# Ledger of designs, part 24: designed miniproteins, single chains

Each design is a single chain, and the fold is of that chain. pLDDT is the mean over its residues in the fold that is shown.

## One batch from the design tools (miniprotein)

Design m808
Fold by ESMFold2-Fast:
Structure m808 (fold): chain A 96 residues (1-96)
Amino acid sequence: EPPTELNEELLKRIKEIKEKEIKELKEKFKLSKEEIALIEVAQKYMNSLPLEERLAKSVEVSSDEEGIEIAIKKGKELVESKKEYKELFEKIKEEI
């Protein structure tokens, strides 16, 4: 039989990790729902790229705050450039 319980535990852990990251972005960095949604759009875009292209587009950052600003800017560019990312942004913002 397929390990259905293991898949449910993995999905639960992924959800808990995401909720913790969203909470840290709100409480530690004081980001708005819009800014958090833009970061998520940027992350989903980067994760969709091949490893080599993702590494080539990676920017060295001196702090978490700098990384957040870069992700927000990238998210805005993606939302403005393609309807698919605008729809993704609105969906993520509603879930936050």
Scores: mean pLDDT 73

Design m809
Fold by ESMFold2-Fast:
Structure m809 (fold): chain A 92 residues (1-92)
Amino acid sequence: SMQEEQDRRTAFSHALRSVALAALGGDPAELDRNLDLLRQLGDEGSVAAVEAARAGDLEKALELLREIAKELGPVYVSSLRLLERHIARLRA
């Protein structure tokens, strides 16, 4: 349904922010709130990506996000690519 597609896109957006937050040393309480929201949206892939990032496994988190982005389309692949570049620059 259109609602399920919208929820998946919303979940991906929150997962991108949460992975960036975890990678760049942001507020853990905000990360926890975002993870709860992702669980409510029901996108298991987005939840798994954020849990991997929270555990310190950034490579696994990004791999999971790449698979989701491929399913959502080219705009989402481009958004993830920009995020990956920004994380790399800020952690260098």
Scores: mean pLDDT 83

Design m810
Fold by ESMFold2-Fast:
Structure m810 (fold): chain A 90 residues (1-90)
Amino acid sequence: SQKELMRQMVILGAEITSYYMYARLTIKYSENPQKVEKAKEVIELVRKAQQIELQAEANKDDIATLKQAKQQLEQILEEIRKKVEEIKAL
């Protein structure tokens, strides 16, 4: 349902936002320039996710658009998780 898709996207958005805080702290406190560079890439992915969320909210009555937005957010979250693991390995 449209309401269920919206709820799932809110949960995805909350998880993505948690990685934004992690990336910001990494940029502010890390002395490793490679960690800082990868953290900036995480920030860019979070910004992309926020644009997708705004577009989905503007088109929330279109189930096909909501399904596509959810899939895109899930892909972005996977990319963020991979980059965060790369940061931890540095």
Scores: mean pLDDT 87

Design m811
Fold by ESMFold2-Fast:
Structure m811 (fold): chain A 92 residues (1-92)
Amino acid sequence: SKKTLLALRLYSLYQKHPRIAKYYHLTKADFEKLTPKELAQAAYRLALDAGVKKGLELEEALMPYNHLAKMTDAEALAKAEEILDALEEKLA
């Protein structure tokens, strides 16, 4: 599924950049178990730790959980993909 592919992309970034990743203890299976909103929140946290601002509004960067709580699962997955695209560009 799209969620599984995005979770694997996030896991790959955590594996390659453990020093900037808050959730570096999580296994691949743990990332795959994340809900769409939890996946988007994890991507936000990594983006903040990496200094990525592209794809993030100031409000989202400061209060990602509260902002994401208002989204549908489909919107959360779209936001996770946007953030992961920016992260992969930044960390390449």
Scores: mean pLDDT 70

Design m812
Fold by ESMFold2-Fast:
Structure m812 (fold): chain A 62 residues (1-62)
Amino acid sequence: SMSLDLDTLEEVLLSLPMPAEQALRNLIDKRYFSPEVQAIIREGLARGLSVREIVERIRAHL
């Protein structure tokens, strides 16, 4: 899918054999997300928000 499914993203991040913070940083570095979504993720990680809270912020932005 060319559209990011946020429920699938959350499930994948929580199932990876690495911290979800590292996985999110890797996806940002690969430019997987739009600049606006990247900003939400970077701010959420800097504030120590959970993956669920970051995903909810992305949903609120869309």
Scores: mean pLDDT 70

Design m813
Fold by ESMFold2-Fast:
Formats: C-alpha cells, sequence, structure tokens
Structure m813 (fold): chain A 65 residues (1-65)
C-alpha cells in the first residue's frame, strides 16, 4: 500500500531523529519490502536532513511509486 509506505517513511524519520534507528528501519522495511539495512540507512539520512516529508516520498519510491 503506497499510502502506508509514505506514512511509514514519515514516522521513521521522526524515530531516527530521536536516535531510534532500528525501529525506524523496521517500520520502513515492513511497509516497503526493502531490506532492514537499507531501510535503516535511509531513515538515518532522512533524520540528518531533517526532511520528514521527503522521507515519506522516498518510502513511496521504494515501494514502487
Amino acid sequence: DLEKAREAGKKAAELAKEGRYLEAGKLVSQATGTSLGGATAAAGMAAKDNDVEGAGRGAEQMYLA
């Protein structure tokens, strides 16, 4: 579900900003089907960029937008 991927990306960026990288990665991995390592790395980058909306769009692309 594309919408769930977007929301997972947004929540993951917020979790990663709190330092909860594994929880962020698991959330994106479950919503997009991406590997846990790849999802965790993406969440960490989104937190560094402080771009929650962009993280949601990135998760949509990982799901195949």
Scores: mean pLDDT 71

Design m814
Fold by ESMFold2-Fast:
Structure m814 (fold): chain A 94 residues (1-94)
Amino acid sequence: SKVEQLMKTYELLGDEEVLENIKKMVKYLEEELPDLSEEDKVKFLLSAELISFDEFKELVEKYKETGEDVNKLLTEYFEENKEKLYERYKKYYG
C-alpha cells in the first residue's frame, strides 16, 4: 500500500520520531476514518514531519465535522499556523 511505502521510506531515512508519529496517525485514521482513501491517508501522514499527534487529532476531528477536501484542510491549517510551523521547520531544516 502507499501507506506502507511511506512508512518504509521514513524507516530507511532513519527518522524514528517521524516514523513513530506516522504509526500513531495510521492507527488513529483506521479507527476514526475507516472509509478514508489510501491517497487521503498519505496526505494526512505527510504532515507527520511538521505537526504533533495532538494537532493531527484536531485536524481529523475538523475533517469529520466539515467533510472538507484533505488538501484544502491541510493548506488552511498550515496558513493559520504558519509562524509555529515555520519555527519548527527552521529548527529541523534551517
Scores: mean pLDDT 78

Design m815
Fold by ESMFold2-Fast:
Structure m815 (fold): chain A 70 residues (1-70)
Amino acid sequence: DQLELVREAVKEIEKKVKSIKNNEEKIELLDIAIDTLRQNLPSLSKEAQEVAEKEIERLEKEKKKLEESL
């Protein structure tokens, strides 16, 4: 199920980000994760695209907050 795979991938990304101490490393991880999700977006089903877009927005918001704190 593509929808569950997207949700699981995002959850693992968030857990990984929380385990990292350095904000620059967190930003780098989020940047790579966002790029990966964006690259895979066109190959996903309509339902999975909708979920992935929402999760990308969340990750971008987190990245922006971290960048603003530098």
Scores: mean pLDDT 81

Design m816
Fold by ESMFold2-Fast:
Structure m816 (fold): chain A 81 residues (1-81)
Amino acid sequence: SARDEVAALRAETLAELRATASDEQVTIVGSLLQDILDNWETATPADVEAGFAGVKKVLSPELQALVDATEARLVAILRAA
């Protein structure tokens, strides 16, 4: 399901972040992705993009690039659902 694909994407993204990001940064990104999963039926691409824009403000450029890839994949999954 689309929800299972997003859950897998969340696990993959958090594993990649744990290699270089702080525990606080991992928690912030993980919380955003969990919020999207919990509100999946009402989530819009605009809500996802706004959430990721907020999170990226506390990340380095390298971590922003990784999170941008996750955002693009998540928005694509949401639009296809």
Scores: mean pLDDT 84

Design m817
Fold by ESMFold2-Fast:
Structure m817 (fold): chain A 73 residues (1-73)
Amino acid sequence: MAEKAREEMEKLAAKYKAEGIATGDILTKGTKMLQEAGEKILKLLKEGDKEAAKAVEEAGLKGVYEIRKLIAE
């Protein structure tokens, strides 16, 4: 289940990164990615899936970093 949760976060990060590039609204897309990752982590922790929660945290933070990196360019 952790792999699926990671893949879902990676897809979400790719979507928000593409939207940020297309609209120029990079800060908003980065914040939205962080919020959705946090909500998913809390849901998984309530379900007792600590491995999936950790996978979402790692993939979500990486996604936020990649989106915010676009501001430097």
Scores: mean pLDDT 79

Design m818
Fold by ESMFold2-Fast:
Structure m818 (fold): chain A 69 residues (1-69)
Amino acid sequence: MRDDLIEAARTVAEKSKELGLEEEAQKLNDLIQRGAPDGELSRAIAEAGRKLVEKLGTPDIPFGGPRKS
């Protein structure tokens, strides 16, 4: 369903922004706003999701002390 894809895209875009993947976040928001086809939107979500997983796969070593969002 399109609303389901849009919700997933928004979630992935927010996570991408938080992790410094601004280009992926912007691309997803752009696709949502222009009403891209399900195929294009799902492809963008998958690509951004893979990059998110790569970022989250960072080792458990703390880098640069405590952090607050």
Scores: mean pLDDT 72

Design m819
Fold by ESMFold2-Fast:
Structure m819 (fold): chain A 100 residues (1-100)
Amino acid sequence: MAEELEKLLEKIDELLENLDKMSKEEIISAVIALGADLRVLAEKSKDPEVKETLLELSRRATELAMELEKETDIEKMKEKAREFLEEVRRVLEEILKKLK
């Protein structure tokens, strides 16, 4: 769990660094992939509260991806994606601190 969580945090940091260089298709694909990774971590979690939190974030990632498909303004897409990525990073860092 902890190693997989650390790897996901690394991926989120890379996404945040590259967000301004990404196309609409790349941003949507990254959000979908993040949602899938969050779902896998949730299924591996033995803590019901952690599992519920990760599942909620996974659902929000799916919802965001659908919203981003309808967005025509790339700057608004990047802003929405950045806000979500920063929130996910914060939540995952808090979970990781409890596991260490």
Scores: mean pLDDT 84

Design m820
Fold by ESMFold2-Fast:
Structure m820 (fold): chain A 74 residues (1-74)
Amino acid sequence: APLSPLEQALELYEALVGYLVRLVREGRITLEEAREALEKFGEQLKKEMGVPESLLEELKKRALERIEEALREL
C-alpha cells in the first residue's frame, strides 16, 4: 500500500536527520545549525502535512540525541 501523508512526512524527516548526521560528522555544519534545520523543517511539516507539534518536538529531541551519539563515536 502507498505511504500515508504522515508516514511520508516521517520518512522525509528521517532522511533529513541522516543527512544532517553526515554533515555534522564531516564538520560542515554545527550541532546548533542542525537543530535550526530540524526546527524549520518541522514547522513546514506541521503547516503542510498536519504533523502534531508534540510529535515533532519528540522527533527533534531524538534526532539531536542521535547526532550527539554519532559525534561521540568519531
Scores: mean pLDDT 81

Design m821
Fold by ESMFold2-Fast:
Structure m821 (fold): chain A 62 residues (1-62)
Amino acid sequence: GAALAADLLVRDLGLPRAVAEALVRMAQEGASREELTAALRAHGLSPELAEGAADGILRLVA
């Protein structure tokens, strides 16, 4: 669920809690994989980490 997705973003990727929660909110509101990947990259993640994280978020909140 959404809480697990936010916790994994904070714990495994070191994102601030507010950023993690905002990314999960974007996914819940229908953001695409591409939109989530772009947002994750804007927060300093590599393309590979951003794509993996976007896929993980979508799996947990879909």
Scores: mean pLDDT 86

Design m822
Fold by ESMFold2-Fast:
Structure m822 (fold): chain A 104 residues (1-104)
Amino acid sequence: SPEEKAIEYLKKADEETDPVKRAEYVLQAARYAVESGNEELIKKVVDKLIELAREHGADPEVAYYLIEALEVLKGKITYQEGLRIAEASKNPGVRIAALFAPLK
């Protein structure tokens, strides 16, 4: 199911040491979480985006995957969630994408 795949990719992201590959797994988790409509899984994806943005958001390749994940999450996250991701990142593209992600 999309829920099982979202959980699988979130677990892969937790177990991955390469930040770029971790970001790619979070993007896949975002796709399946949105497809599932499961708000708790979407929230877990947001938590992983905040973590990646804080620790590795300055890496352009990580930033690329974070921006792609935020486009997948468009209209599916709260203003407060978008603000937390934007505040975690020093990358201008991630910050802008995060601020617009709560908007439909």
Scores: mean pLDDT 89

Design m823
Fold by ESMFold2-Fast:
Order: structure tokens, then sequence, then C-alpha cells
Structure m823 (fold): chain A 103 residues (1-103)
């Protein structure tokens, strides 16, 4: 349940597919980091273009909302039978990608 409007469904779908493929061993941590990076970039553009935020503020808000989106999608995957330890690993990989983007 988004606390505010999130980006279009295609972004969430692409991120869900990347998370699922990573958790199934079909993709590497680098593939997941790349998908997360694209999500943060798309949200940063949204906050800059639609909300008029500075680059730094937009990146911070995009990082927060991407973390929330990842958590929501991982909760759905956990409900589908993915073990908690694998979900926690995927969350760590996603957080690392977000921190790299904020640098």
Amino acid sequence: RPPRPLPPSPLAQALMEALRDYLEGKKTPEDLREAVRRAVEALTKFYKDEMGLSEEEAKEFAARDTRLMVDTLLDKLRAQGVPKEKVDEARRVADEAIEEFLK
C-alpha cells in the first residue's frame, strides 16, 4: 500500500521479475542491482520533473520509495513461498544498489 503515488505498474513489474529471477538463481546479484538502479533513476526523474525537487532531494526520496517498493514486492514473494533468508539477502543486495546510486 503506497503512502503516496508510486511510478507506473511497468516499473514495479520489471523489479518484481528481477527479484524473482534472482531468488530462483536465474540472475546474478549484479543483474538485481542493475534493475534496482533503473528503478531509483526513474523515481529520481519523477521527483525532479513532477515535484520540482533538487537532484539530491530527488535521489533521497527515490531511494526511500524504491526501498518501500522492494519491501512490498519481497513480501509478496515471501507469501508465494520464498524463504525469509533469501528475501533478506535480496533486500541487502537492493539496499547496496540504492546506496551506490546515492553516492
Scores: mean pLDDT 80

Design m824
Fold by ESMFold2-Fast:
Structure m824 (fold): chain A 61 residues (1-61)
Amino acid sequence: MAFEAVTVTVGDRTATILVPASTPEAVKERLAEAARRVLEENPELSGGEAADEAVRRVVAE
């Protein structure tokens, strides 16, 4: 099984979300957008916490 990384950096914090390579590009774009918004709106969250929040916001079944 192949995975791809969706990575978003805001300042010194980086959120990385691993998704199956078969994941639609539109879903990857939504995850990246959600992660960026979470990082921008929540300066107290780590990159990992922001990644988890982005996934919860963009639930992929």
Scores: mean pLDDT 78

Design m825
Fold by ESMFold2-Fast:
Structure m825 (fold): chain A 68 residues (1-68)
Amino acid sequence: MLSEEQKQELLERFKKVLDEALALGVITQEQRDNLLHQFQRLLDSGFSKEDIERVIRHLEREVERRAK
Protein backbone atom coordinates (compact mmCIF):
# COMPACT_ATOMS: atom_id res chain seq x y z
CA MET A 1 0.00 0.00 0.00
CA LEU A 2 1.06 3.60 -0.62
CA SER A 3 2.51 5.61 2.28
CA GLU A 4 0.92 8.97 3.19
CA GLU A 5 3.99 10.74 1.73
CA GLN A 6 3.62 8.81 -1.56
CA LYS A 7 -0.12 9.62 -1.68
CA GLN A 8 0.62 13.34 -1.15
CA GLU A 9 3.33 13.32 -3.87
CA LEU A 10 1.01 11.61 -6.38
CA LEU A 11 -1.89 13.91 -5.46
CA GLU A 12 0.27 17.03 -6.03
CA ARG A 13 1.49 15.64 -9.38
CA PHE A 14 -2.12 14.96 -10.43
CA LYS A 15 -3.19 18.47 -9.34
CA LYS A 16 -0.46 20.00 -11.54
CA VAL A 17 -1.74 18.08 -14.58
CA LEU A 18 -5.32 19.17 -13.82
CA ASP A 19 -4.22 22.81 -13.39
CA GLU A 20 -2.45 22.67 -16.78
CA ALA A 21 -5.57 21.15 -18.40
CA LEU A 22 -7.73 23.91 -16.86
CA ALA A 23 -5.30 26.64 -18.06
CA LEU A 24 -5.42 25.16 -21.60
CA GLY A 25 -9.25 25.07 -21.56
CA VAL A 26 -9.30 21.24 -21.86
CA ILE A 27 -11.46 20.87 -18.71
CA THR A 28 -13.75 23.08 -16.61
CA GLN A 29 -13.26 23.93 -12.90
CA GLU A 30 -16.14 21.54 -12.05
CA GLN A 31 -14.48 18.70 -14.00
CA ARG A 32 -11.14 19.44 -12.26
CA ASP A 33 -12.77 19.20 -8.82
CA ASN A 34 -14.61 15.98 -9.75
CA LEU A 35 -11.44 14.34 -11.17
CA LEU A 36 -9.46 15.35 -8.07
CA HIS A 37 -12.14 13.77 -5.81
CA GLN A 38 -12.07 10.53 -7.88
CA PHE A 39 -8.24 10.45 -7.75
CA GLN A 40 -8.25 10.82 -3.95
CA ARG A 41 -10.49 7.73 -3.75
CA LEU A 42 -8.17 5.89 -6.18
CA LEU A 43 -5.18 6.56 -3.86
CA ASP A 44 -7.04 4.71 -1.06
CA SER A 45 -7.96 1.74 -3.32
CA GLY A 46 -4.78 -0.33 -2.74
CA PHE A 47 -3.32 0.08 -6.23
CA SER A 48 0.48 0.18 -6.59
CA LYS A 49 2.44 3.42 -7.09
CA GLU A 50 3.19 2.26 -10.66
CA ASP A 51 -0.54 1.79 -11.42
CA ILE A 52 -1.36 5.27 -10.06
CA GLU A 53 1.55 6.81 -12.02
CA ARG A 54 0.15 5.15 -15.17
CA VAL A 55 -3.17 6.98 -14.58
CA ILE A 56 -1.29 10.30 -14.25
CA ARG A 57 0.74 9.60 -17.44
CA HIS A 58 -2.46 8.77 -19.35
CA LEU A 59 -3.99 12.10 -18.29
CA GLU A 60 -0.77 14.00 -19.21
CA ARG A 61 -0.87 12.42 -22.69
CA GLU A 62 -4.55 13.31 -23.20
CA VAL A 63 -3.92 16.94 -22.12
CA GLU A 64 -0.95 17.19 -24.54
CA ARG A 65 -3.02 15.67 -27.37
CA ARG A 66 -5.95 18.09 -26.79
CA ALA A 67 -3.65 21.14 -26.49
CA LYS A 68 -3.06 20.82 -30.24
Scores: mean pLDDT 81

Design m826
Fold by ESMFold2-Fast:
Structure m826 (fold): chain A 81 residues (1-81)
Amino acid sequence: LLTPDEKLLELFHELTDKEQFTEQELLELFYKYAKKLGLIDYETGTIDLSSTPLGELLGVDSLHLGDGLGLLERLRKHTTE
């Protein structure tokens, strides 16, 4: 199980009370965050993270919906096993 750091947990605190996640659960949590904030452009498949605390933490302005592995790699930099 992956344990997010304090900064990542703080961003997700409104979506979950869990402190440990599988890779799949962590990806699902990210997509819930993006949907809640209306960040997904379904026409282009782009997730706009510019000007969001999560985008600032991950060091990325946008992601593509098809890049689940790249997203997971970025999230894992803020987790421990």
Scores: mean pLDDT 80

Design m827
Fold by ESMFold2-Fast:
Structure m827 (fold): chain A 100 residues (1-100)
Amino acid sequence: SMDEEIRKMARDFVEYTGELIDKLKAGEISLDQFRQKMIDKLYELFKKLFPDVPDEKIQHYAEIITENVVELILAGFSDDNVEFHAGLAVRTVARELKES
């Protein structure tokens, strides 16, 4: 079902976000590289699930989700809290796109 695919997509994104947070904390990537990798992954995942949604709309949501995640990291939230909110944001946007 579409709901199962949305849950799988959110899990994939949360796992990827955790890996990127680890790399960011280790100094392996910059914050700008973190933002770009997050946007690219979200674009890939959303475009795969919603191929008929305009690229500009997908890009806009990818940027919003990424900025929200970055703000939580900069505010000093725990990795678990950041990952929870990343997953929630992806699921919320995906459900909105499904209903459009």
Scores: mean pLDDT 90

Design m828
Fold by ESMFold2-Fast:
Structure m828 (fold): chain A 80 residues (1-80)
Amino acid sequence: TPDDVRDRMTQQVNDIINRTRSQLSSTNDPQQQRQIYIDTQSQIIDISIDAHLNGVPYDDVNSIRQQAQDQLDNMFNQVR
């Protein structure tokens, strides 16, 4: 159901964010950190597109994506 797809999207996004946090804690190379950001953002977008195509309402997809993007941005801005 669309609700099952939404819940799966939420779990997949959380798993990616947790993986990204672990990867960032393991590197001090700015180029690697930038690549991790780009790769993570791309994965979140791909999951969002897949969820929408499988019947999740756009507003729900956008909310989950925005929350994930905010977490991603916060992780990369926490050094100041």
Scores: mean pLDDT 83

Design m829
Fold by ESMFold2-Fast:
Structure m829 (fold): chain A 74 residues (1-74)
Amino acid sequence: SMAEEIEKLAKAALELARLIAKLLGLEIVDEGTVVKGDTIIAYVVTSDGKAIVITVNGSEVTISVVSAEEAKAL
């Protein structure tokens, strides 16, 4: 189902965000996923006050680094 596919994509996006934090040697202090319409967002907040954000919309995957404050507003 579409819901099951969304859940799998959200989990995969979150695992990607965690892997990026690990590759950068950053400690994860918070994490989450949010769905906005047809967009899936996964984020990890790192101990340096930043966040790694993975955005999935259809076949497009975007990786961003933002402030922890900006990630809290997602």
Scores: mean pLDDT 86

Design m830
Fold by ESMFold2-Fast:
Order: structure tokens, then C-alpha cells, then sequence
Structure m830 (fold): chain A 85 residues (1-85)
């Protein structure tokens, strides 16, 4: 439903903001970490798509793309953290 898609889009905005903050914090400690840099880029792209999905909750392709970018950003950030261990 449009309401369900809208709630998902809002959740993706919050998730994207969280990942951006984590990636920026990691880059403050390790500014040359390429995985953290890529995670930040993908999380920012996902944030923009999630905002678009809020404007048009009927566009399931935009919502799905935002979810895919956040999943990839999350994986990269996890790998970046593991490299610092």
C-alpha cells in the first residue's frame, strides 16, 4: 500500500542518516578508508532516493533502489570496521 511504502521510505531516510553518521565518524579516524568512503557515497545516494520515495510512494522501483544501496553501504561499513580491528 502507499501508506506502507511511505512508512518504509521514512525508515530508509532514518537508516541512511545513521549510516552517514557512522561512515563520517569512521572517516574522521581513518580518512583514507576506501570502503568507508564508498559506504558514505552510497548512503547519501540512498538518502536522496528515500526522499524521492516519500514524494512518490507509488514508485516501488525508487524504494527498492534505496534499500539496495543501503544494504551495500551497510556491508561496506561492516568490512571497513573489521579492517580496523
Amino acid sequence: SEKENLLKAIALVLDAIGLILEAEALLKKDPNNKKAQEALKLAKEALELAREAIKDPTNEATLKRAEELLEEARKLLKEAKKELE
Scores: mean pLDDT 88

Design m831
Fold by ESMFold2-Fast:
Structure m831 (fold): chain A 115 residues (1-115)
Amino acid sequence: MVEVTESGGGTVAEGGSLTLTAKVSGVDFSKSTVDWLRLTPSGLLQGIASVGEKTSVASRVAGRFTPSKDVANNTAYLNMSNLEVSDTGTYYAMVSGEGAIGGVLGKGAQVTVVG
C-alpha cells in the first residue's frame, strides 16, 4: 500500500520561507514522480512543481519554489521562498510510478501567508 505523509505547512509572514515535506512508502521511490498541487482558497486546483527524473516548476512560482527528491530517505521537499499572500492554499503531494499508477495523493498541508 502506497502512503504519502505531508508536513511543514503553517502560517508565515509575506517574504518568509517554508519547506513542505512528503514522506513516501510502499513504492519504488527512485522511479517515482512527485507532483505538487495547490488548492487555492477560491477552489482552483493548480500545478505547482514536479520532480522525478526531471524537474519542472510552474511559471507563477519560478525562482521562488524549488522541488527536490531524496531517494535514500524516500522523501520529497518543496522549498518555498519569498512567499506571497497569493501562495496561500492547501498543498498536496501526488506520487506516481511503479506501485502508484494513476497517482496517490497526500492529505494536504495548509499554507497561510499573511501580509
Scores: mean pLDDT 84

Design m832
Fold by ESMFold2-Fast:
Structure m832 (fold): chain A 67 residues (1-67)
Amino acid sequence: ETLEELVAFAESIPGIGPTLARLLAQAFGSKEALLDFIINAPLETLINVFGSKEKAEAARKKAKELA
């Protein structure tokens, strides 16, 4: 997939805006790697990435549905 396709996919996840989507797309390089990170990272790590516990938990729930 292209970087732009991965950015668009990341933006579909709750709590991910355009800037964060691009950073995550560049860091992980694939939908599989991005979903694995969101599903399996420590909750504290996700809170730091997404900015709140509510956003982190919503993102994880959506990632599990997409996997």
Scores: mean pLDDT 80

Design m833
Fold by ESMFold2-Fast:
Structure m833 (fold): chain A 77 residues (1-77)
Amino acid sequence: SMDFQKAVNDKLSDLVKFAKEKFNNDINVINKVVGEFNKKAIELRRRYEKGEISVAEVEKELDELKEKLIKKLEELS
């Protein structure tokens, strides 16, 4: 779904922007954050395609993960 991809892309873009700005474009930090986010996005995509979760629930789960990863990055600084 385009709505699903938009939710994933928007949250990932925010997260990558934060990591780039805070860690001076450190590719290892960016790759770690992207990896954790994509792993959850794959899980949520499967659930969404099965009709087990709504777009709103996907957006909520991805936003909660984004906030968790941002906090984790802040604690590393």
Scores: mean pLDDT 80

Design m834
Fold by ESMFold2-Fast:
Structure m834 (fold): chain A 100 residues (1-100)
Amino acid sequence: SEELKQRLLDAARRLLDLVEEVLRTHPLSKEARLELEELIGLLGIHIGLVKKDPEAAPLLIEVGEEILELLEEHGVPQEVLDEMRALIKEMRELHEELLA
């Protein structure tokens, strides 16, 4: 479904925007900041892959989960982490619906 694919991409773009805001506003160590910048780049690449083929969504979701784990370790506020978890869950549910 093109509609489900678009909803998945929209959720992924919302996650990217949220993570980019964290990079701009949250105090992170130099090492954590560089790692987050690398993961943001990977997230963007995988969004592009899902746009071509929705079967690539598992790798996109995996990068989102790696970002979540990094930010949990670096004291990002719980409300931001909860919003990220909700977006990742939405992407997983949309991916499962696309496979059905």
Scores: mean pLDDT 88

Design m835
Fold by ESMFold2-Fast:
Structure m835 (fold): chain A 81 residues (1-81)
Amino acid sequence: VLEKYQAGDYEAAIAELEARIAENPDDYKAWFLRGIAYMHMKKYDEAIAAFQRAKALAERYNSPDLPLIQANLKKAEEQLK
């Protein structure tokens, strides 16, 4: 997935993340990376939805990544202003 982001192939990155989410829907990193891909594509509504799911899962599992997810969610929300 990371190499797809670096190449700018965000649609392919999202497809790989969809497969990961199908196998493990609790993979908050997959949801977070999906949000990042949508941010790069300027699809802010989709990015917000993905970050909200990542946040909920990170909270459920008490992840140290929660502040990073919350910061990116706020950035996505600010783009809709």
Scores: mean pLDDT 81

Design m836
Fold by ESMFold2-Fast:
Structure m836 (fold): chain A 89 residues (1-89)
Amino acid sequence: MTLEEFYEKIREMIEKGKVDLKELLDLADKYGITPEELLQAVTRAFSDYMAEKGGKAKIKVILDNGEEREVTSPEELGALLEEAIKKRK
């Protein structure tokens, strides 16, 4: 899977309103996507989605522990993903 194909998969998750962080991390590991590439792709995908929705959007994020959170900004999504990455090290 290329980084662009991975971006499209993230976009699909966001458009469905639900992003599973464990699934994203497992896919990144499987396809050799770096933490930096993952963070960039995820924040870009949500930023692009928000722009398409007139600057306001919300999605559900499933954390590594199975907890669900509502996220309304790319920065918030990025912070949750960074925390999940840190917990795996």
Scores: mean pLDDT 80

Design m837
Fold by ESMFold2-Fast:
Structure m837 (fold): chain A 68 residues (1-68)
Amino acid sequence: SPASQLAARIAQLERALETLRGQRDTLRAQAAAETDPKKKAELQRLIDNLDDSIAFIERRIEELRRQL
């Protein structure tokens, strides 16, 4: 059914979010331990990119949930 397909898509996006949040947590730990300012800035840029991706997927999940 359309509702079943929508629920499956939401579940898929929620799994993707879990993966991205895990990657962000790992990078945050690395950035916190990093003493080289250039490497720390590079790690922060990667974290910022993940934050943007996470925010995009969170918004998409919210939009899909409103259709259920």
Scores: mean pLDDT 91

Design m838
Fold by ESMFold2-Fast:
Structure m838 (fold): chain A 80 residues (1-80)
Amino acid sequence: MEEAVRILEQLIIQVKGMKDGKFALTAIETTLGMLAARYPEIREVLEEGLERIKEVYEKDPNDIEGIVEELEELIEEVKE
């Protein structure tokens, strides 16, 4: 699943540059939704990862570092 991992790694770079957690969450939702449509074999993993990211956002909407940590965990789950 090399292409999905690359897209998620690029998403992390983009999110690390963001100052607004709402904007970061929107970018993540869009990217994970597209990946789930393209790679149905990892859809459940991506949906579960998104729920964990949403929980971080709900606790502290500006916790970009916490959101990035959940994205990094999601990448490890997507890797073989």
Scores: mean pLDDT 84

Design m839
Fold by ESMFold2-Fast:
Structure m839 (fold): chain A 62 residues (1-62)
Amino acid sequence: GSTKVGEIDLEKVAKVRTLEQVDADIEEYKKMREKAKQRSPEVAKVYDENIKALEEIKKLLE
């Protein structure tokens, strides 16, 4: 199929997170946290907190 279908705003669709997107976000934040640990422990803590919040959301969606 075509990669372009009308004027579909993918960012608008991404505002409503699905279980699959939550899983992807958790994995991405884990990677970002590891990078942040080397640069700034404070930033790493923010990512850790976001990961915990996403895991709670995932439990509700399961």
Scores: mean pLDDT 67

Design m840
Fold by ESMFold2-Fast:
Order: sequence, then structure tokens, then C-alpha cells
Structure m840 (fold): chain A 85 residues (1-85)
Amino acid sequence: SEIEKKTKALIEEARKKLEEGKKLLERGKAGVDKDSYLKAAQLGSYASGLAEVARRRNPAVAKEALELQKEASKVFSESVKLANE
């Protein structure tokens, strides 16, 4: 269905943004740039938001979306903490 296609696309975009956020968090830890932490936090927040939208539109993806939100929340929290060091 169109809802399944659209929510699958949201989940895939959330995964992509989460992966980008994880890479920036790793880049920040490597000492490349402190702005990498803030960008990682923004990407984690954005990925969580996309997963939330997918969950609200299609309850069938709720489990997958919640797992993405948990991972995105960890990236966000760690990035914010390290940005303030």
C-alpha cells in the first residue's frame, strides 16, 4: 500500500540519518571538530523524528521505529554530553 511504501521510506531515511550521525560522533571523538558533535546530535534528533512520524502513520512499523528512536536517542545524548566537554 502507499502507506507501507511511505513509512518504509521514512524508516530508511531515519536509518541513513542515524548512520550519518554515528559517523560524525566518531569523527568528534577522533578530535577532528567539536561541531561534529552538534551535527551528530541534530542528525540523531532528526532520525528520531522521522521514526516517530513513521510509527504514527503505520503502527505495523512501531517496533522497528522504536528501536531506531532508542539508537537515535543514544547518539543524541552522547553527542550533547561530549559537545559540552
Scores: mean pLDDT 87

Design m841
Fold by ESMFold2-Fast:
Formats: sequence, C-alpha cells, structure tokens
Structure m841 (fold): chain A 90 residues (1-90)
Amino acid sequence: MRIALSPELAERLRALAPEMREAIRRIREEIPELIELFKENPSLGAARLTGAILLVMGIRLDAEALGDEELRREAEEALKELLEAAKKAE
C-alpha cells in the first residue's frame, strides 16, 4: 500500500514536511470555525469540512510514502478530529 516515489520526489516531499505540519495545525485550530460555518451555511460548511478532510488524508499518504511516522500520526489525529466534528455537525 506504500506509494513508490522517485528519490527526487521523495526529497521534495520531505522538504515540504514543515509546511504539511503547519497545514495540519491550522486545520485543527479552524475546526470550531468550520463547525460554526456548517451551522450558518450547511452547503459551504460541508464543502470546507470535506476539503479539510481530503487535504489531511493526502498529507497522511505522503507521510506514509516518506516513512515519516510523526507526520503520519499528526495527520491521523487531525483526521480523527475532523471526522468527529463532521459527525457532530450532522
């Protein structure tokens, strides 16, 4: 299930790990605002929550491909929080 990467692509993705961590942190900080947006505008809120979930899933896959266990765990924790938020917003 691990994605096979070229050495060049793996190096580039590894260099982006700090940006991926920052993206996860921002998404986690924005969860309460995403819940409020869902209450105010369900269609837009659902679209934004879905976008955040897909982004975090992408980071998780990249972390797995790189063997970055810390980033993978951070992404899995963020994904769990987003899924719980989506469940409560229903």
Scores: mean pLDDT 79

Design m842
Fold by ESMFold2-Fast:
Structure m842 (fold): chain A 81 residues (1-81)
Amino acid sequence: SLSEEQRAEARRLADELIAEARKPDPDMERIRELTARIVQTGDVTLATGAVIDVIGIAIDQNREEINEAVLEGMKEGLAAL
């Protein structure tokens, strides 16, 4: 099981990722970095939820670049495990 500190960090990263994706001009580098970091926490439930939420935002805003940034972040995060 993850520590309370690790779970708090995962929640913080998820909130930051969703907030970045909701910006009028989201930073794709930041989306990639935040996605990699949340995956690296090992909190699969929070990581999955955050990715689903961001994909939903990308669809609603018609911003395919967000999905590309998320996929690259996931690859980087998984490679670091």
Scores: mean pLDDT 82

